# Designs tried in a protein design run: designed miniproteins, single chains, continued (4). Part 60

Each design is a single chain, and the fold is of that chain. pLDDT is the mean over its residues in the fold that is shown.

## One batch from the design tools (miniprotein)

Design m14067
Fold by ESMFold2-Fast:
Parts: structure tokens; C-alpha cells; sequence
Structure m14067 (fold): chain A 75 residues (1-75)
């Protein structure tokens, strides 16, 4: 396993933890973080798609952050 694969797995584990926490408060944000974690795990198992999976995971995390900011503005 490469260092890059180990980093992707660690990132996936971190996002899985935060997805579980977020899902208890906001199902949409939790789902976005869970999908991002799944993409990082896929990239760790499939190095040839890792950069594409990382980019898409980052987009989903950004979407979760924007959703949280929007809900805060509505409150």
C-alpha cells in the first residue's frame, strides 16, 4: 500500500466519523460526507481513479459546508 493510499484511507475514516455525527443533526450534510468518504475509499482501492475520486470527494465536502452555511443563514 502506498503512502497516498494510506492517506486516502485515513481521510475516509475521518469523513465517516464526521458523516455519522452530521447525520444525527442534518441528514443531507451527513449523506454528502458519507458519499465523500466512500469516494476516498474507492480511490484508495483504485489508485488509477484516486485523483478523480479525491476531486469529487472535495466537491461533496464543499457542498456540505455550503448547505450548513445556508441553514445557519435561514435560522
Amino acid sequence: MTEKQQQALAGAEGLEYWAKKAYEIDKEAGELLRKAADLLRHGAENPETADKDLQKAAELVGEAVRLAAKKKAEA
Scores: mean pLDDT 78

Design m14068
Fold by ESMFold2-Fast:
Structure m14068 (fold): chain A 65 residues (1-65)
Amino acid sequence: MKATIDQLIKQRNQAIANGASQQTIQQIRQQIRDEYMKLMRAEAEQDPSKQPHLDQMQMFSDYVE
């Protein structure tokens, strides 16, 4: 899952660098968001006691950009 998100971020950066359409860039951003949400759910399932939701919101903002 983490590797998938990293791959999508690289694809987004390449799309921006290559002058891809705004629609293509938005689709990649949505995929990053979806994969990040899956990762967060998996982390919570593994250890729900480690769930600092507000701190993770800041990480989400940085990670999706």
Scores: mean pLDDT 68

Design m14069
Fold by ESMFold2-Fast:
Order: structure tokens, then C-alpha cells, then sequence
Structure m14069 (fold): chain A 79 residues (1-79)
């Protein structure tokens, strides 16, 4: 789906370490199993990245502002 495509695009553009890509994938799968919406999943992923790698989180936010839908851009501004 579109969320997996977005994660793949972000990983490729930022040159993310495989370990961080796998942690994000695991988090996304867990949140989906908990019934979270795609917007809630993106918010939780951004909060996770801010705790683990603040500089990387800011770069992800900028990519969402460039490529995201209006709803995703709003979430990126609120985190």
C-alpha cells in the first residue's frame, strides 16, 4: 500500500541504515495490528524517530512536506 511505498521512498532518499528501516517496519506492522490509522502510524513513527535520531526526524518531516498529502503535511507540522 501507499504507506509502505512512502517508507521505502524516505529510506532511499535519506540513506537510512537497514537497522532503522527494520525498526520502522516493525513499528508500522505493530501499529497496524493495533488498528491505528495511517495518519496515527505516521505520527508515532515521527515521534519514534525524534527520540532515536532527532536530526533524521527533521529530514523526514521535510520530505513529508515535499511529497505528502495535505493531511500528512498537517501531521508533520504538529509533531
Amino acid sequence: GGLIGLVRQIAKELGLPDEIVEEVRTLVDKLKAEGKSNLDIIKEVLEFLREKAPDLAERVIELIKKYGTPELKKVAEEV
Scores: mean pLDDT 73

Design m14070
Fold by ESMFold2-Fast:
Structure m14070 (fold): chain A 94 residues (1-94)
Amino acid sequence: MSKEEQLKEGEESLERMRRQAEEQFDDPEILELVRELLELVRELLRELLENPEDKERIRELARRAVETLEEVLRRMGAPEEVIEEGRKLVEEQL
């Protein structure tokens, strides 16, 4: 697929996830964090496709996305132990 096609499919998937989150969550703070997470994932996808050699930018966007996801999980009542396990798994891959 072209980079433009991959970006379009990624953006359409993220828009579907945003709509799904708005239907699932009534908490405005959780919805705001989900919107921030999806925007970070969108920027990360764009950088991976357009500037894959910019490892510093990719790592920073991935780290911010993980931190935002952790905050969503905390707001939803996930145990801190589960959040810490997820963080370690991501750090081992990056």
Scores: mean pLDDT 76

Design m14071
Fold by ESMFold2-Fast:
Structure m14071 (fold): chain A 83 residues (1-83)
Amino acid sequence: REEELREFIREKGKELGLPEEYVEWITEQLLKRLDDLASGRLPASVALTELGELVNKEVPEEYRKAAGELLYEGIRFALALTP
């Protein structure tokens, strides 16, 4: 699960033209929340809102659109790993 998520985010980040440092940062944010997302303790909508706020704070404006898209795709992928 963790390896699959990491590989997915890396490939998607490259497609979106996001620098490796932000791809890795998003990966770590999602991995920290993976168990809570999988267990339903953290609803996807709440995770998207919280991590979207962090993207707006931590990621430069020029990369925020790509980072937000990667975040959304990463959450969707993580949920697909946990039926």
Scores: mean pLDDT 80

Design m14072
Fold by ESMFold2-Fast:
Structure m14072 (fold): chain A 115 residues (1-115)
Amino acid sequence: SKMLELARQIASLIPEISALPPEVQEEIIEEAVQMVLNREPLPRIDPAEWLKLPPREYGLLLLTAVLDYLALFDYDVEKALAYAEELLEHLKKNNAPQAVIEFEEEVVRLLRKLK
């Protein structure tokens, strides 16, 4: 699956996932892929709590967000990146919570590494 291949590649670039045991990494990858393919919304987490998330939960959230952007643009990395960069500018302009800005900066970082 193209989605599974991308999920493994992205997970290897997320320190919060890559530092975990291989069996836990596979669980996170499978869960993220299932969420995206089932069009499940990201878990509702207060932005103020995002920086307090355990590595597993933060990694899952970040991986799923990157995969959602890729799926939205039919796996066109350049289009997904352009969308994420535009959203990041919008968040900064509207004084979004710092945790939300930092999360979107990580999404942009990961998409750039896929180019």
Scores: mean pLDDT 85

Design m14073
Fold by ESMFold2-Fast:
Structure m14073 (fold): chain A 89 residues (1-89)
Amino acid sequence: ETRTSSTKEIVEQGGNLQAIVELDTPPGAVDVTVEIEGDKSLVQSIATARTAAGKVIAVAEFSKENVPKVKALIEKGELNVILTATTRP
């Protein structure tokens, strides 16, 4: 089973911008991938974590100098964070 979600929340933290994606995982062991639609060079880091509630969270962080450009691109739909979870057999 495969599930996909896109950018849900944008948070400013310590001058940087974080784009947050949440996904309800299918039961069992899952492979998680994160893809950036748009200019990947703007991404400083990507982190993923699993929650006790059976969700996966992906956080893409953008450096403070790029924040205005990133916000404009997200508003235009030209920059998006895509999280995919696929069950393993």
Scores: mean pLDDT 77

Design m14074
Fold by ESMFold2-Fast:
Structure m14074 (fold): chain A 101 residues (1-101)
Amino acid sequence: MAARAEELAARYAESDPELARLYAELAALFGVIDEAEALLERGALTREQLETLLAVVDERIAWLRRQLATTDHPELRALLEGVLARLEELRARLRAALAAL
């Protein structure tokens, strides 16, 4: 998913800079999700870090839902839905980890 978002960002860089920027933001977000999932699996996050990350994830989910409500672009919509699904799964895992502390 991140590689596809990076490819699309490069493709649209000259013709549609706003769309290219959004694809680049999505590629970066996939990377952050991957790192957060890896840290969570290793049990490396403190309660304070879990709470902070959960707040950020909740904000990103709200932002993605707003983007989905305003776009009809099929490739962008598919990537937004993919990121949203991964963030919702990460949110559930963060809540479970926090409850287990």
Scores: mean pLDDT 81

Design m14075
Fold by ESMFold2-Fast:
Structure m14075 (fold): chain A 61 residues (1-61)
Amino acid sequence: VAVSELKVGDVVNFSKFGEGTVVSLTDTTLDVQFKGDNKGRSFLKADIERQGFEVVKIGNV
């Protein structure tokens, strides 16, 4: 899915990081809490799009 289509509470799969839940997003950033991680990771939306990161929405919470 396009990063701009993601919402807080979406469950996603990142090709390098595995399953995570979107916990926060702004116009420029996306914060994801990955399964088994003690803290969330922040991504720049432009970096995800530019690098062709495959983000698959697999559910909702």
Scores: mean pLDDT 72

Design m14076
Fold by ESMFold2-Fast:
Structure m14076 (fold): chain A 91 residues (1-91)
Amino acid sequence: SAAEEFRALTEELLAEIEALAAEDAAKGRQVALERGREFLALGRQSSRLGPLYRGIGYRLLGAGYLVDPAQAETGREYLQRGEVLLANAEL
């Protein structure tokens, strides 16, 4: 399903970001936030796949904010928003 494909893509992107952040936390954060914003923009432009794109976008933004301990609460909020959007798209 589209939801399964978007979940797999999300996990792949998060793994790439985690690997980057392990070597360079600032670069990992930058890539997560940039790709997150890009997917949110795709979500605004797509009617059928909008929730799936926004789900990825929020999860990537959450990962980016979690790299900074001072922004951990914001990161958790964005991760939760992404999970809810992806779960609702599976129904």
Scores: mean pLDDT 81

Design m14077
Fold by ESMFold2-Fast:
Structure m14077 (fold): chain A 78 residues (1-78)
Amino acid sequence: SGLEEAVKILEEAIEKFPEAKEELEKIKEAIREGNLVEAADIAAQAIADGKLSQEAAEKVARALEAAGADLGEVTPPA
């Protein structure tokens, strides 16, 4: 399933980016719970706070895509 692929991507990202483990674990749990909007919001905040490198952020985006997230729906109104 897409959720299984997403979890696998995040587990690999946690191993590769241990400095971002706390944020990546939160995103992984949100995806496991089916809360894709929450997962995307956590990722966006972590990027804004400088807690995710560009490479880690790219892995998170791939995981969200695999889970079926519509990233356009999580863009806040201007």
Scores: mean pLDDT 77

Design m14078
Fold by ESMFold2-Fast:
Structure m14078 (fold): chain A 72 residues (1-72)
Amino acid sequence: MPKLTPEQRKKLRDLIKRAVSKLTPEQQKELAEKINGKNLLEAAKTIVDFMEKNGIAKDYAEEIKKLLEEIE
C-alpha cells in the first residue's frame, strides 16, 4: 500500500468531495457503487475516470490525477 501522509489524505478527500458535489444524484449513486470496497487511492482513480468519461468536474479530476502522480 502506498503510504499517504495525513495532509495528502485530507487534500485527496477534499478534492473528491468537491468533485462528487458537481455530480447529479443519479451519477453519485453510480459512482458510489463503482467505488464500494475500494481503498482511497483506487477510489480516487475510479472517480477521475468517471469524471473524465462524463465530462464533469474535469478541473477537480485533473487535480486529483496530479496528486495521485505525486504520491507514487
Scores: mean pLDDT 77

Design m14079
Fold by ESMFold2-Fast:
Structure m14079 (fold): chain A 81 residues (1-81)
Amino acid sequence: KEKLIEEAEKVLKDAINKATELGREGGQIDAEAQRLAEQDPENKEKYLADARKRVDEINAERQKYIEEATKKANDLLEKAK
């Protein structure tokens, strides 16, 4: 039972680390878009829209990792009961 709990914890930790990495990428995209918007205000809407689309894609990927890891961890925890 204990080993299944340890495996579940590892799965969740790995997913959290992956989600954190993806979050940093999203933050860089937002920061870059803000700089471009300041330098070229006429194209501000395009820079922000493009960044939003990329960040939304990253957030969807983060959510998928979390959902898959949560499902796998729950399966392991259920077997531990």
Scores: mean pLDDT 82

Design m14080
Fold by ESMFold2-Fast:
Structure m14080 (fold): chain A 89 residues (1-89)
Amino acid sequence: MEEVERLIEKALEAAQRGDADTAAEYMGKAVELLLKRDGFPEEVAKEAAQAASEVFRDMVRRGVDPETAVINALAVALAVATEKWLEER
């Protein structure tokens, strides 16, 4: 949990500086780690992390509030992970 929180803090710091690429990288790492710890398969966690990273990057580039961007990215990650897990046969 602490490592996930630290990665999210780094994503927020990068977003506040306008560094969307670095912010997206940290956000993706946080999501992947969080989902793997919650028992999602690695392939599902990676796919959800990529989706969350892309959404976060776009929101940061559009000037969305960094905290709001984090909440939306996490919501997207959970939705993607849940859909992929349910679709896996």
Scores: mean pLDDT 83

Design m14081
Fold by ESMFold2-Fast:
Structure m14081 (fold): chain A 91 residues (1-91)
Amino acid sequence: DEEEEKRIIELSNTTGSKEAIEADIDLAMERMKEAVDNLIALYEYIRSSPPEEAERLREEWREAMLNRDYERIRELQERAREALERRRRAA
């Protein structure tokens, strides 16, 4: 109970500090709470990407969500995590 409350507060603070895709994050959290870390990574990857790339990623995510293709959603989240890791190493 207390651990769950703390996690929710931390997630709220993390997502609330960013402008991009708030509605998509809320929807994804409702459906895939166990994948929250991957959702945050996807959100950060989209936010840090050039506009054209960000739009393609949002569209791919939106399509996967509409089709309830959970495996495609997981693939997108894993790609985002790997891309962020590469960007951190390049910085």
Scores: mean pLDDT 69

Design m14082
Fold by ESMFold2-Fast:
Structure m14082 (fold): chain A 66 residues (1-66)
Amino acid sequence: MDAIQQQTQQTVQTYQQLRDQGKYAEAAQVVRDYVKRQTGVTLSDDEALEEGDHLLQIQQEKAAAA
């Protein structure tokens, strides 16, 4: 698999676990760190949660398509 896809999957898994635990600030931080590494852009907490939810949806769609 592509190393970027593997890193994205790990980030999404960690984000899902933190969200399920109600650790929204930590979930947002995981997504912010991921986006900053990939694009250099710093997201707000709200933007990071939206992006994390978007990444979850993409991973679910990929799993459903397989």
Scores: mean pLDDT 78

Design m14083
Fold by ESMFold2-Fast:
Structure m14083 (fold): chain A 71 residues (1-71)
Amino acid sequence: SQAAAQTLAEIATEQLQKGSSNSSIADYLTALLEGADKEQAIAILNQAQTLLPQALLARGTEAIQQAIANL
């Protein structure tokens, strides 16, 4: 859902700003999607990627793609 994607983008942004590693962020995002259908989880993560701030797009994309790989 749009709301889920927005929440994940906000979490990823906050964690990146706090200096969290891409692996830690990926693990956290994956845990938040636990119990979701894999296809739906991937769709939400891809939507979250489009909602990332421009300044953090590169690092945020890496963390989100790692979360997708962890599914």
Scores: mean pLDDT 86

Design m14084
Fold by ESMFold2-Fast:
Structure m14084 (fold): chain A 91 residues (1-91)
Amino acid sequence: MLEKGRQALEVLKEALEKAKTLPNEQAKEELTAVLEESIKDLERALQEGNEVEIRRSIQRAISQLLGLSYRYPEAEKLATETAQKLQELLE
C-alpha cells in the first residue's frame, strides 16, 4: 500500500498542476481545493505509515473528484481521469 500511496500522491500532484491551467475560474478554484485537500490527507497517511488510512485517503479522493465532476462540467474530464487513475492503483 505504501508504494501505491506514493503513486497516488504523484497522480494528485500532476492533476493539481493541470487544474491550475483550467480556463473556468470557479471550476479551477473548486478542483484545486479538492486536490490540495486530498494531497494533504494522503501525505499525512503516508507519514503515519497506516496502510488502511492510505487506502481510505485514496478512496476519499476518488469520491470527492467524482462528486466534483457532476457539479462542475468544466472540471469533469480532469476530475474523472484523475479518479480513474486512482481507482487503477487500488486492487
Scores: mean pLDDT 86

Design m14085
Fold by ESMFold2-Fast:
Order: sequence, then structure tokens, then C-alpha cells
Structure m14085 (fold): chain A 91 residues (1-91)
Amino acid sequence: SASAAAVEAAQAAVEAGTKHPVSEEVLKAVETILKALNITLSAEEREELLAVVEQLPAAGQELLLKLGEISEMILAGKPEEEIREKLEEFR
């Protein structure tokens, strides 16, 4: 059942002129950032944010991906020292 729904969703996405893979990855990064803040997006809010993400310049998308990676570390319970070291890599 889940696999059939996934195939149908993938076909619908292709037919709808599917979102650039980078924009979807950036949106996932934003969702991860918000999850670290205990905020969950509705499906409608997710679609609205995707439209905003698609309009961001490459530098803005790259920044959100980096912040998403930091947020994943926070959610995984990584110590502050490891998070600070990762931030230095983003210089």
C-alpha cells in the first residue's frame, strides 16, 4: 500500500514538472531546523516554504543546507564542541 502510494506520488510529481532535487533537499534542511526548535510544518506550509526555497539564490540554499546539517547534529544529541567544530568547517 505504501509503495503503491509512493509510486503514484512520484509519477504525479514528474507530470507536475517536479521540483528541482536541490530545492527539495533544502526544504528538508529547513524542516530539520524547525524540528530542532520543536516546530512541525503542515503539508500546506511545506508547499509554501518550497516555493520560497525555489526563489532563494544559491548562497541562501547552501546556507540552509549547512544549518540543516547543524540541526541534525543537535537532534542527534552531539556535544556543543562538535557542533562548533562543524560551524568552523563552513567558513
Scores: mean pLDDT 73

Design m14086
Fold by ESMFold2-Fast:
Structure m14086 (fold): chain A 110 residues (1-110)
Amino acid sequence: LTEAEKQQKADEVISKFNRELGPVVREILEKVASDPEKLKEVQELIEKAEDYIQKAQDAVANGDYEKAIEYVKKAGEYLIEAARLAGDEEAEKKIKEITKKTIEELKKIK
């Protein structure tokens, strides 16, 4: 693969990761919507995950696929913690599977 082809594929992989997580994050937020303390903590964890997804995209733009994998892993870890705080075992399982697939796809590109 050329560097341009690697960057395009990695960008598509991270874009898919972000899209697949959207509905799961919404489910987590709905589950804690009536608990202001949990809602605040879950929102802070989601914001940290979103920051790491942005860092992963930036790493891909710089050709740093190892850093992109590290940042995807960190985003997944924060979202797993958010799901656990919400008591959403289904969301936790989905996040683990989505994160694992994303990391495996990124590893094939480098």
Scores: mean pLDDT 89

Design m14087
Fold by ESMFold2-Fast:
Structure m14087 (fold): chain A 90 residues (1-90)
Amino acid sequence: LSELVQETLRATGRALAALLPTHPRAAFAIGSELHDALVAIEEGDFESAIKHLQRAKGLLEAVLPSTDPEGAAALQEAIRALDALIEALK
């Protein structure tokens, strides 16, 4: 689990960095959901964590068509990391 959390933080961090210059509101919303997911994981509330991670994923998917190819690659990596973490928490 710790490795999946670390990989998710790395991948989502790269995605948020790619989004900040062009989609700052989306970056903020995604970051907020990720923060709430991490708090839920720390508290052992995996059901709440999964819901926040799913919301973060949905926001990444919604903004993906509006990104350049390099930004899209970072977002796709973040989406894959989120899927792996969500599956591990079930």
Scores: mean pLDDT 87

Design m14088
Fold by ESMFold2-Fast:
Structure m14088 (fold): chain A 102 residues (1-102)
Amino acid sequence: SEEERRRLLERVERVVERLRRRLVERAKKNNGVLSIQEIADIIREVEEELELPEELYFLQLIGGRLFEAAKENNGVLSIEQIEEVLEESLRELKKEIEEEFS
């Protein structure tokens, strides 16, 4: 339904914004970079705050993309790289949601 589509879009945007805020805040305290372990710790913190299966699913997908990006970049991501991964993940997830309701 149109209402379900809107709810899923709002949920993925909420997960991305929460994750972005925590990652960027932590990176700023750590010379603008985060290691894979620091990213994993932040994802775990966000996971504990989320209660909805859809939000946990989106977090898992985005987390996987962050881990792969960090792995390909010597185990670290800069704030700019974090922002790029999150923006790309949001775009792709929104596209997948819209295609499910087309």
Scores: mean pLDDT 86

Design m14089
Fold by ESMFold2-Fast:
Structure m14089 (fold): chain A 82 residues (1-82)
Amino acid sequence: AAAVRAAADQMIANVRAGDLEGVRKAATSLAEIAAPHLSPEELARLYTALMVRVVGAMIEGNYDEAIATVRATADRVLALMA
């Protein structure tokens, strides 16, 4: 639980900073935490959906949507671990 929250908080901080490389690194950390709980195909879909939505929202200047997507994805990963 703490590792998911830490990765999500880091990703949100990087979204607010406009640090796309930091966002990618934090998303990779979230994917690594989720990996034992998902098939390779499910993991690839989770990571792709997260990155497409977050990066797309950041490009549009919609940082609130990017942050909401990170939080929703973290909640999904936490549910897999429960």
Scores: mean pLDDT 83

Design m14090
Fold by ESMFold2-Fast:
Structure m14090 (fold): chain A 73 residues (1-73)
Amino acid sequence: TGIAEAMALIAIGVGKVTKDATGAAKLVLKIIKRNELSDESKLKILKRALEAAEELNDKEAIELVKEEIKKIE
């Protein structure tokens, strides 16, 4: 796992613990945009972030992550 992927997964984990899915989603998007990641890695990270946002029922986070997935798919 690359450093950027690890950072994104940590951000998702922190968001789950703090119940801040929107903050976690914004940080994940920033990590993805600032780092050279394959589309496969981006989708893997974004799908994990979407799962966390859906678990927390955070509509803003869900919408942010789905929009980014749509740009890649």
Scores: mean pLDDT 81

Design m14091
Fold by ESMFold2-Fast:
Order: structure tokens, then sequence, then C-alpha cells
Structure m14091 (fold): chain A 72 residues (1-72)
């Protein structure tokens, strides 16, 4: 089944909050509001915020976990 980019972004914001990255989580939520009609732009913005907050290695792990939360 296709993943909903808005649900993935929401899960990523929750994971950022769990890690103490509240500002990055707020930026993800803002990107969801600004890019609700452009899923590709939203996915790019979410990945950029994850990399900025956590570094690229941890960002990949968090993105994968967000995808799993949406599939559950």
Amino acid sequence: MPLDPLEVARAAAELLRERGEEEAAERVIKSMQENKDDPDKLEKAVLQELVRALGFEEAVRVAAEAGRRVKA
C-alpha cells in the first residue's frame, strides 16, 4: 500500500520530539501545512530537517522508523 506523505511527516515530527528536537519537529509541521498539495516537496523538506537536526546517518534511521509507524 502507498504511504501517505503527510502521515510519514507527522511520524517524523513525533520521532524528532522524542529525541528533544522540538524546533525541527515544528519545522516539519510547518512544511506539512505549506506543502500539503506537493508530496515530493514535503518529502524533501522532511528529509532536510531530519538531516539538519540529527545528521544524515540518524536521519535515514528515523525516516525508516516513520515509514514503519505509518504502515502499522
Scores: mean pLDDT 80

Design m14092
Fold by ESMFold2-Fast:
Structure m14092 (fold): chain A 71 residues (1-71)
Amino acid sequence: SEGARAMHALFTSKDPADQAKREELLALSGDAVKEFIEEVREKNLSPFERMKLAMERHEDILARAVELSRG
């Protein structure tokens, strides 16, 4: 996917400018994990609902990686 290619490009880049982009994606990933845990607890999500939510949050991070790779 475009997102997977963008992630690979950013995390294999030796350009110092891409370090800030990697740190942003790592911070977003950490925040997504925290929000996921909170939503699972608050809404008592089933295993299937947890999987769907995790996939949706992952796609959001991939979309941001694409945006960062274009700027």
Scores: mean pLDDT 82

Design m14093
Fold by ESMFold2-Fast:
Structure m14093 (fold): chain A 86 residues (1-86)
Amino acid sequence: MQLLVRIEPLPADRETALSLPAGTPVTVEFTNAKGEKITVPGVIAADGSVLTPVEESAGLRVGDPARVTFPDGTVLDGRIAEVRPA
């Protein structure tokens, strides 16, 4: 089943995320509870969060760390704030 994951940037990086247009493509690297790294495409939402579709088999949970790479090469850290069925 496909899940929609929402990532909140850490507070220090939130203004940077909010400065980007909604729909800006990003690359997201997650680390799951087993320590496995999963890299998927995502997009910036209008509220400055990042949305990415992932498969349920990826084993991602609320609170898992995420690293977001922007098109300009800027990297910021965040955490999964929400996981819901797509």
Scores: mean pLDDT 76

Design m14094
Fold by ESMFold2-Fast:
Structure m14094 (fold): chain A 80 residues (1-80)
Amino acid sequence: MSTQLTPEQQQLVDRLLRALEQGPDRLEAEVREIRERHGPETTLWILGHVQGEVLDDPEKLAWIGRLVTRLGREVAAARR
């Protein structure tokens, strides 16, 4: 279930954690940049790891959850 992050992926997680401290608009902008570079499936996987880092913050979890739902639908639509 849990897998090891590469150093590059860990840097993306850290970047999103910093964006979370700045608010939902910054988080969405950073997620958009990662999606453009790495695609929605990789972005969704990275967001799963970010959720694990903020389990004690329900507001940040809600922001991530909205993005996960949106990206999950995008991935499903792109598959077929």
Scores: mean pLDDT 79

Design m14095
Fold by ESMFold2-Fast:
Structure m14095 (fold): chain A 95 residues (1-95)
Amino acid sequence: MAKELIEEALEIVRELLENEDYTKVKQILGLLEALARAAGLDSKKVEELVNKALEAIDAKDYESALKEFEKLLEVLAEDEEVLEEALKEIREIKE
């Protein structure tokens, strides 16, 4: 069900971006990078995508930011358990 988890995570990030809650969005990016590193996933690719997402957020290009988040979540989806943990933490950050 990785696609459904990715879609839920992207909806949360979109809502946070629309509310200009950049602190929570950046917290989510840091979480995704930390989980990818801990799981031994492609940490260099994750770092590249995190940097692109941060650039898009700073530019207020929310569609580009969401695209980079989707790619990040797809990298985490290589280990579905890591993606499930990410979504759990994202739900807690949203509040």
Scores: mean pLDDT 83

Design m14096
Fold by ESMFold2-Fast:
Structure m14096 (fold): chain A 90 residues (1-90)
Amino acid sequence: MSDEEIAEKIREEAERAVAYLRENPELARENGELLVERARELIEMGEKLKAAGYDKAAEAAREAARRLAETVAELVPEYREEALAVAEEA
């Protein structure tokens, strides 16, 4: 896949995940720790994509990490501070 194609797929998956969590906030609350970890994994994916020369896909991964972390901070008060820290790192 091209850099643009990878970026589009990452954006689409992130939008779907955020929408699902907003429709099912109880799942976000039950899985706050796992969702914060997923946001960190997206940051790591972005760094790997950047190292491989996929600059657009790397930016999409960082944006996905930030959006997921911000959504967790909004929906899961007990992880708000940790999630916001991840969003700032993204």
Scores: mean pLDDT 87

Design m14097
Fold by ESMFold2-Fast:
Structure m14097 (fold): chain A 80 residues (1-80)
Amino acid sequence: MEIVDAAVEYLKALGLDDAAKTMEEMKKLEPNLTEEQVFEAMKVIELAARGDKEGALKLIEESNLSEKVKELLKEYVEKM
């Protein structure tokens, strides 16, 4: 199982459907997401879920994610 698919199932199990959808959209944009990139995205989601929008946005800016993936994560954070 790819790490992205495991992350999607984990987020669904937590009831974080919007986060799971965002992770699925990331996989569509970047089919070869590395474990490091998935972990960076999961950290963003965790910070946003606990109400730390500022920390989540900072982590996106500091990440090694592509600009398209960064835009998706920013949209997710702004919707919370």
Scores: mean pLDDT 81

Design m14098
Fold by ESMFold2-Fast:
Structure m14098 (fold): chain A 73 residues (1-73)
Amino acid sequence: MEEKELKEGDEGVRQLGLGIKYAVLATVDKSKRDEYVKKTQELLDAGQEGATKFAQLVGKKIRKKEEEERRRR
């Protein structure tokens, strides 16, 4: 439901932030670069899915509010 979808989106944004951190670590630590690149890709993929769900939730709320206002008038 809406509350669950909102939390999934928030977690997705956090995963994107972690992906960026691992990408920076990959440029600093050459010995673990392959490992950090792999983790970065996994976190970005997971974060993108969460961000997409969040965008859909925001769109749903906007449509509901707009439809309520339209039916009021």
Scores: mean pLDDT 67

Design m14099
Fold by ESMFold2-Fast:
Structure m14099 (fold): chain A 92 residues (1-92)
Amino acid sequence: SFTQEEVNMLLLGKGTPEEQVELIKKLLELIKKDKVPVPESFIEEVEELLERYEKGELSPEEFLEEFDKLWHSLPFEVRLTIVNFLQEQASL
């Protein structure tokens, strides 16, 4: 689960780029575990982006730029669902 500090870091873009990538990886793992209603294409695209990062094909900064594009391509309602899920995780 996420702590409130981790949720705030992720939502406010605080911490190092490397820390932000690790928080996004943790978010993806929890979305998959808890079957949060997000498009399967979003999960697949983030997984592909993480694989490229782990292979050294992307810097942390490049990963975050590509993730930001994916995040803003989501409908507002889906982004709100993910944000609400993160806030609920911090309360567990």
Scores: mean pLDDT 84

Design m14100
Fold by ESMFold2-Fast:
Structure m14100 (fold): chain A 106 residues (1-106)
Amino acid sequence: MEEIEKLIEEIKELIEQLKKETDADEVIKIMDKIIELVDKIIELLKKLSKSEREEVIKKVIELIDEAIKIILDFLKTNELSLEDILKLIGQILALIGKQFDLELLV
């Protein structure tokens, strides 16, 4: 549980960085880190009781939703290369897949 709490706090810090970032390459790097941390949480959740999982799952889904909203706003407000747009869309789709995986653990 303590390990999951630490990973959640790391995701929160990355989301705060994401809100302030204007460089597409840095945004992509932050998104990759968020995806990696979510994957680690999913693996740890498999070892928890059902009641402990539900609490964590709700928090992580909320953080993923916030990250997706930030990236959608970034895509709307910034002039980006096609390559950067495709990378960011791919990362959004990956996070949506992680939300689906989390819902299956409830």
Scores: mean pLDDT 86

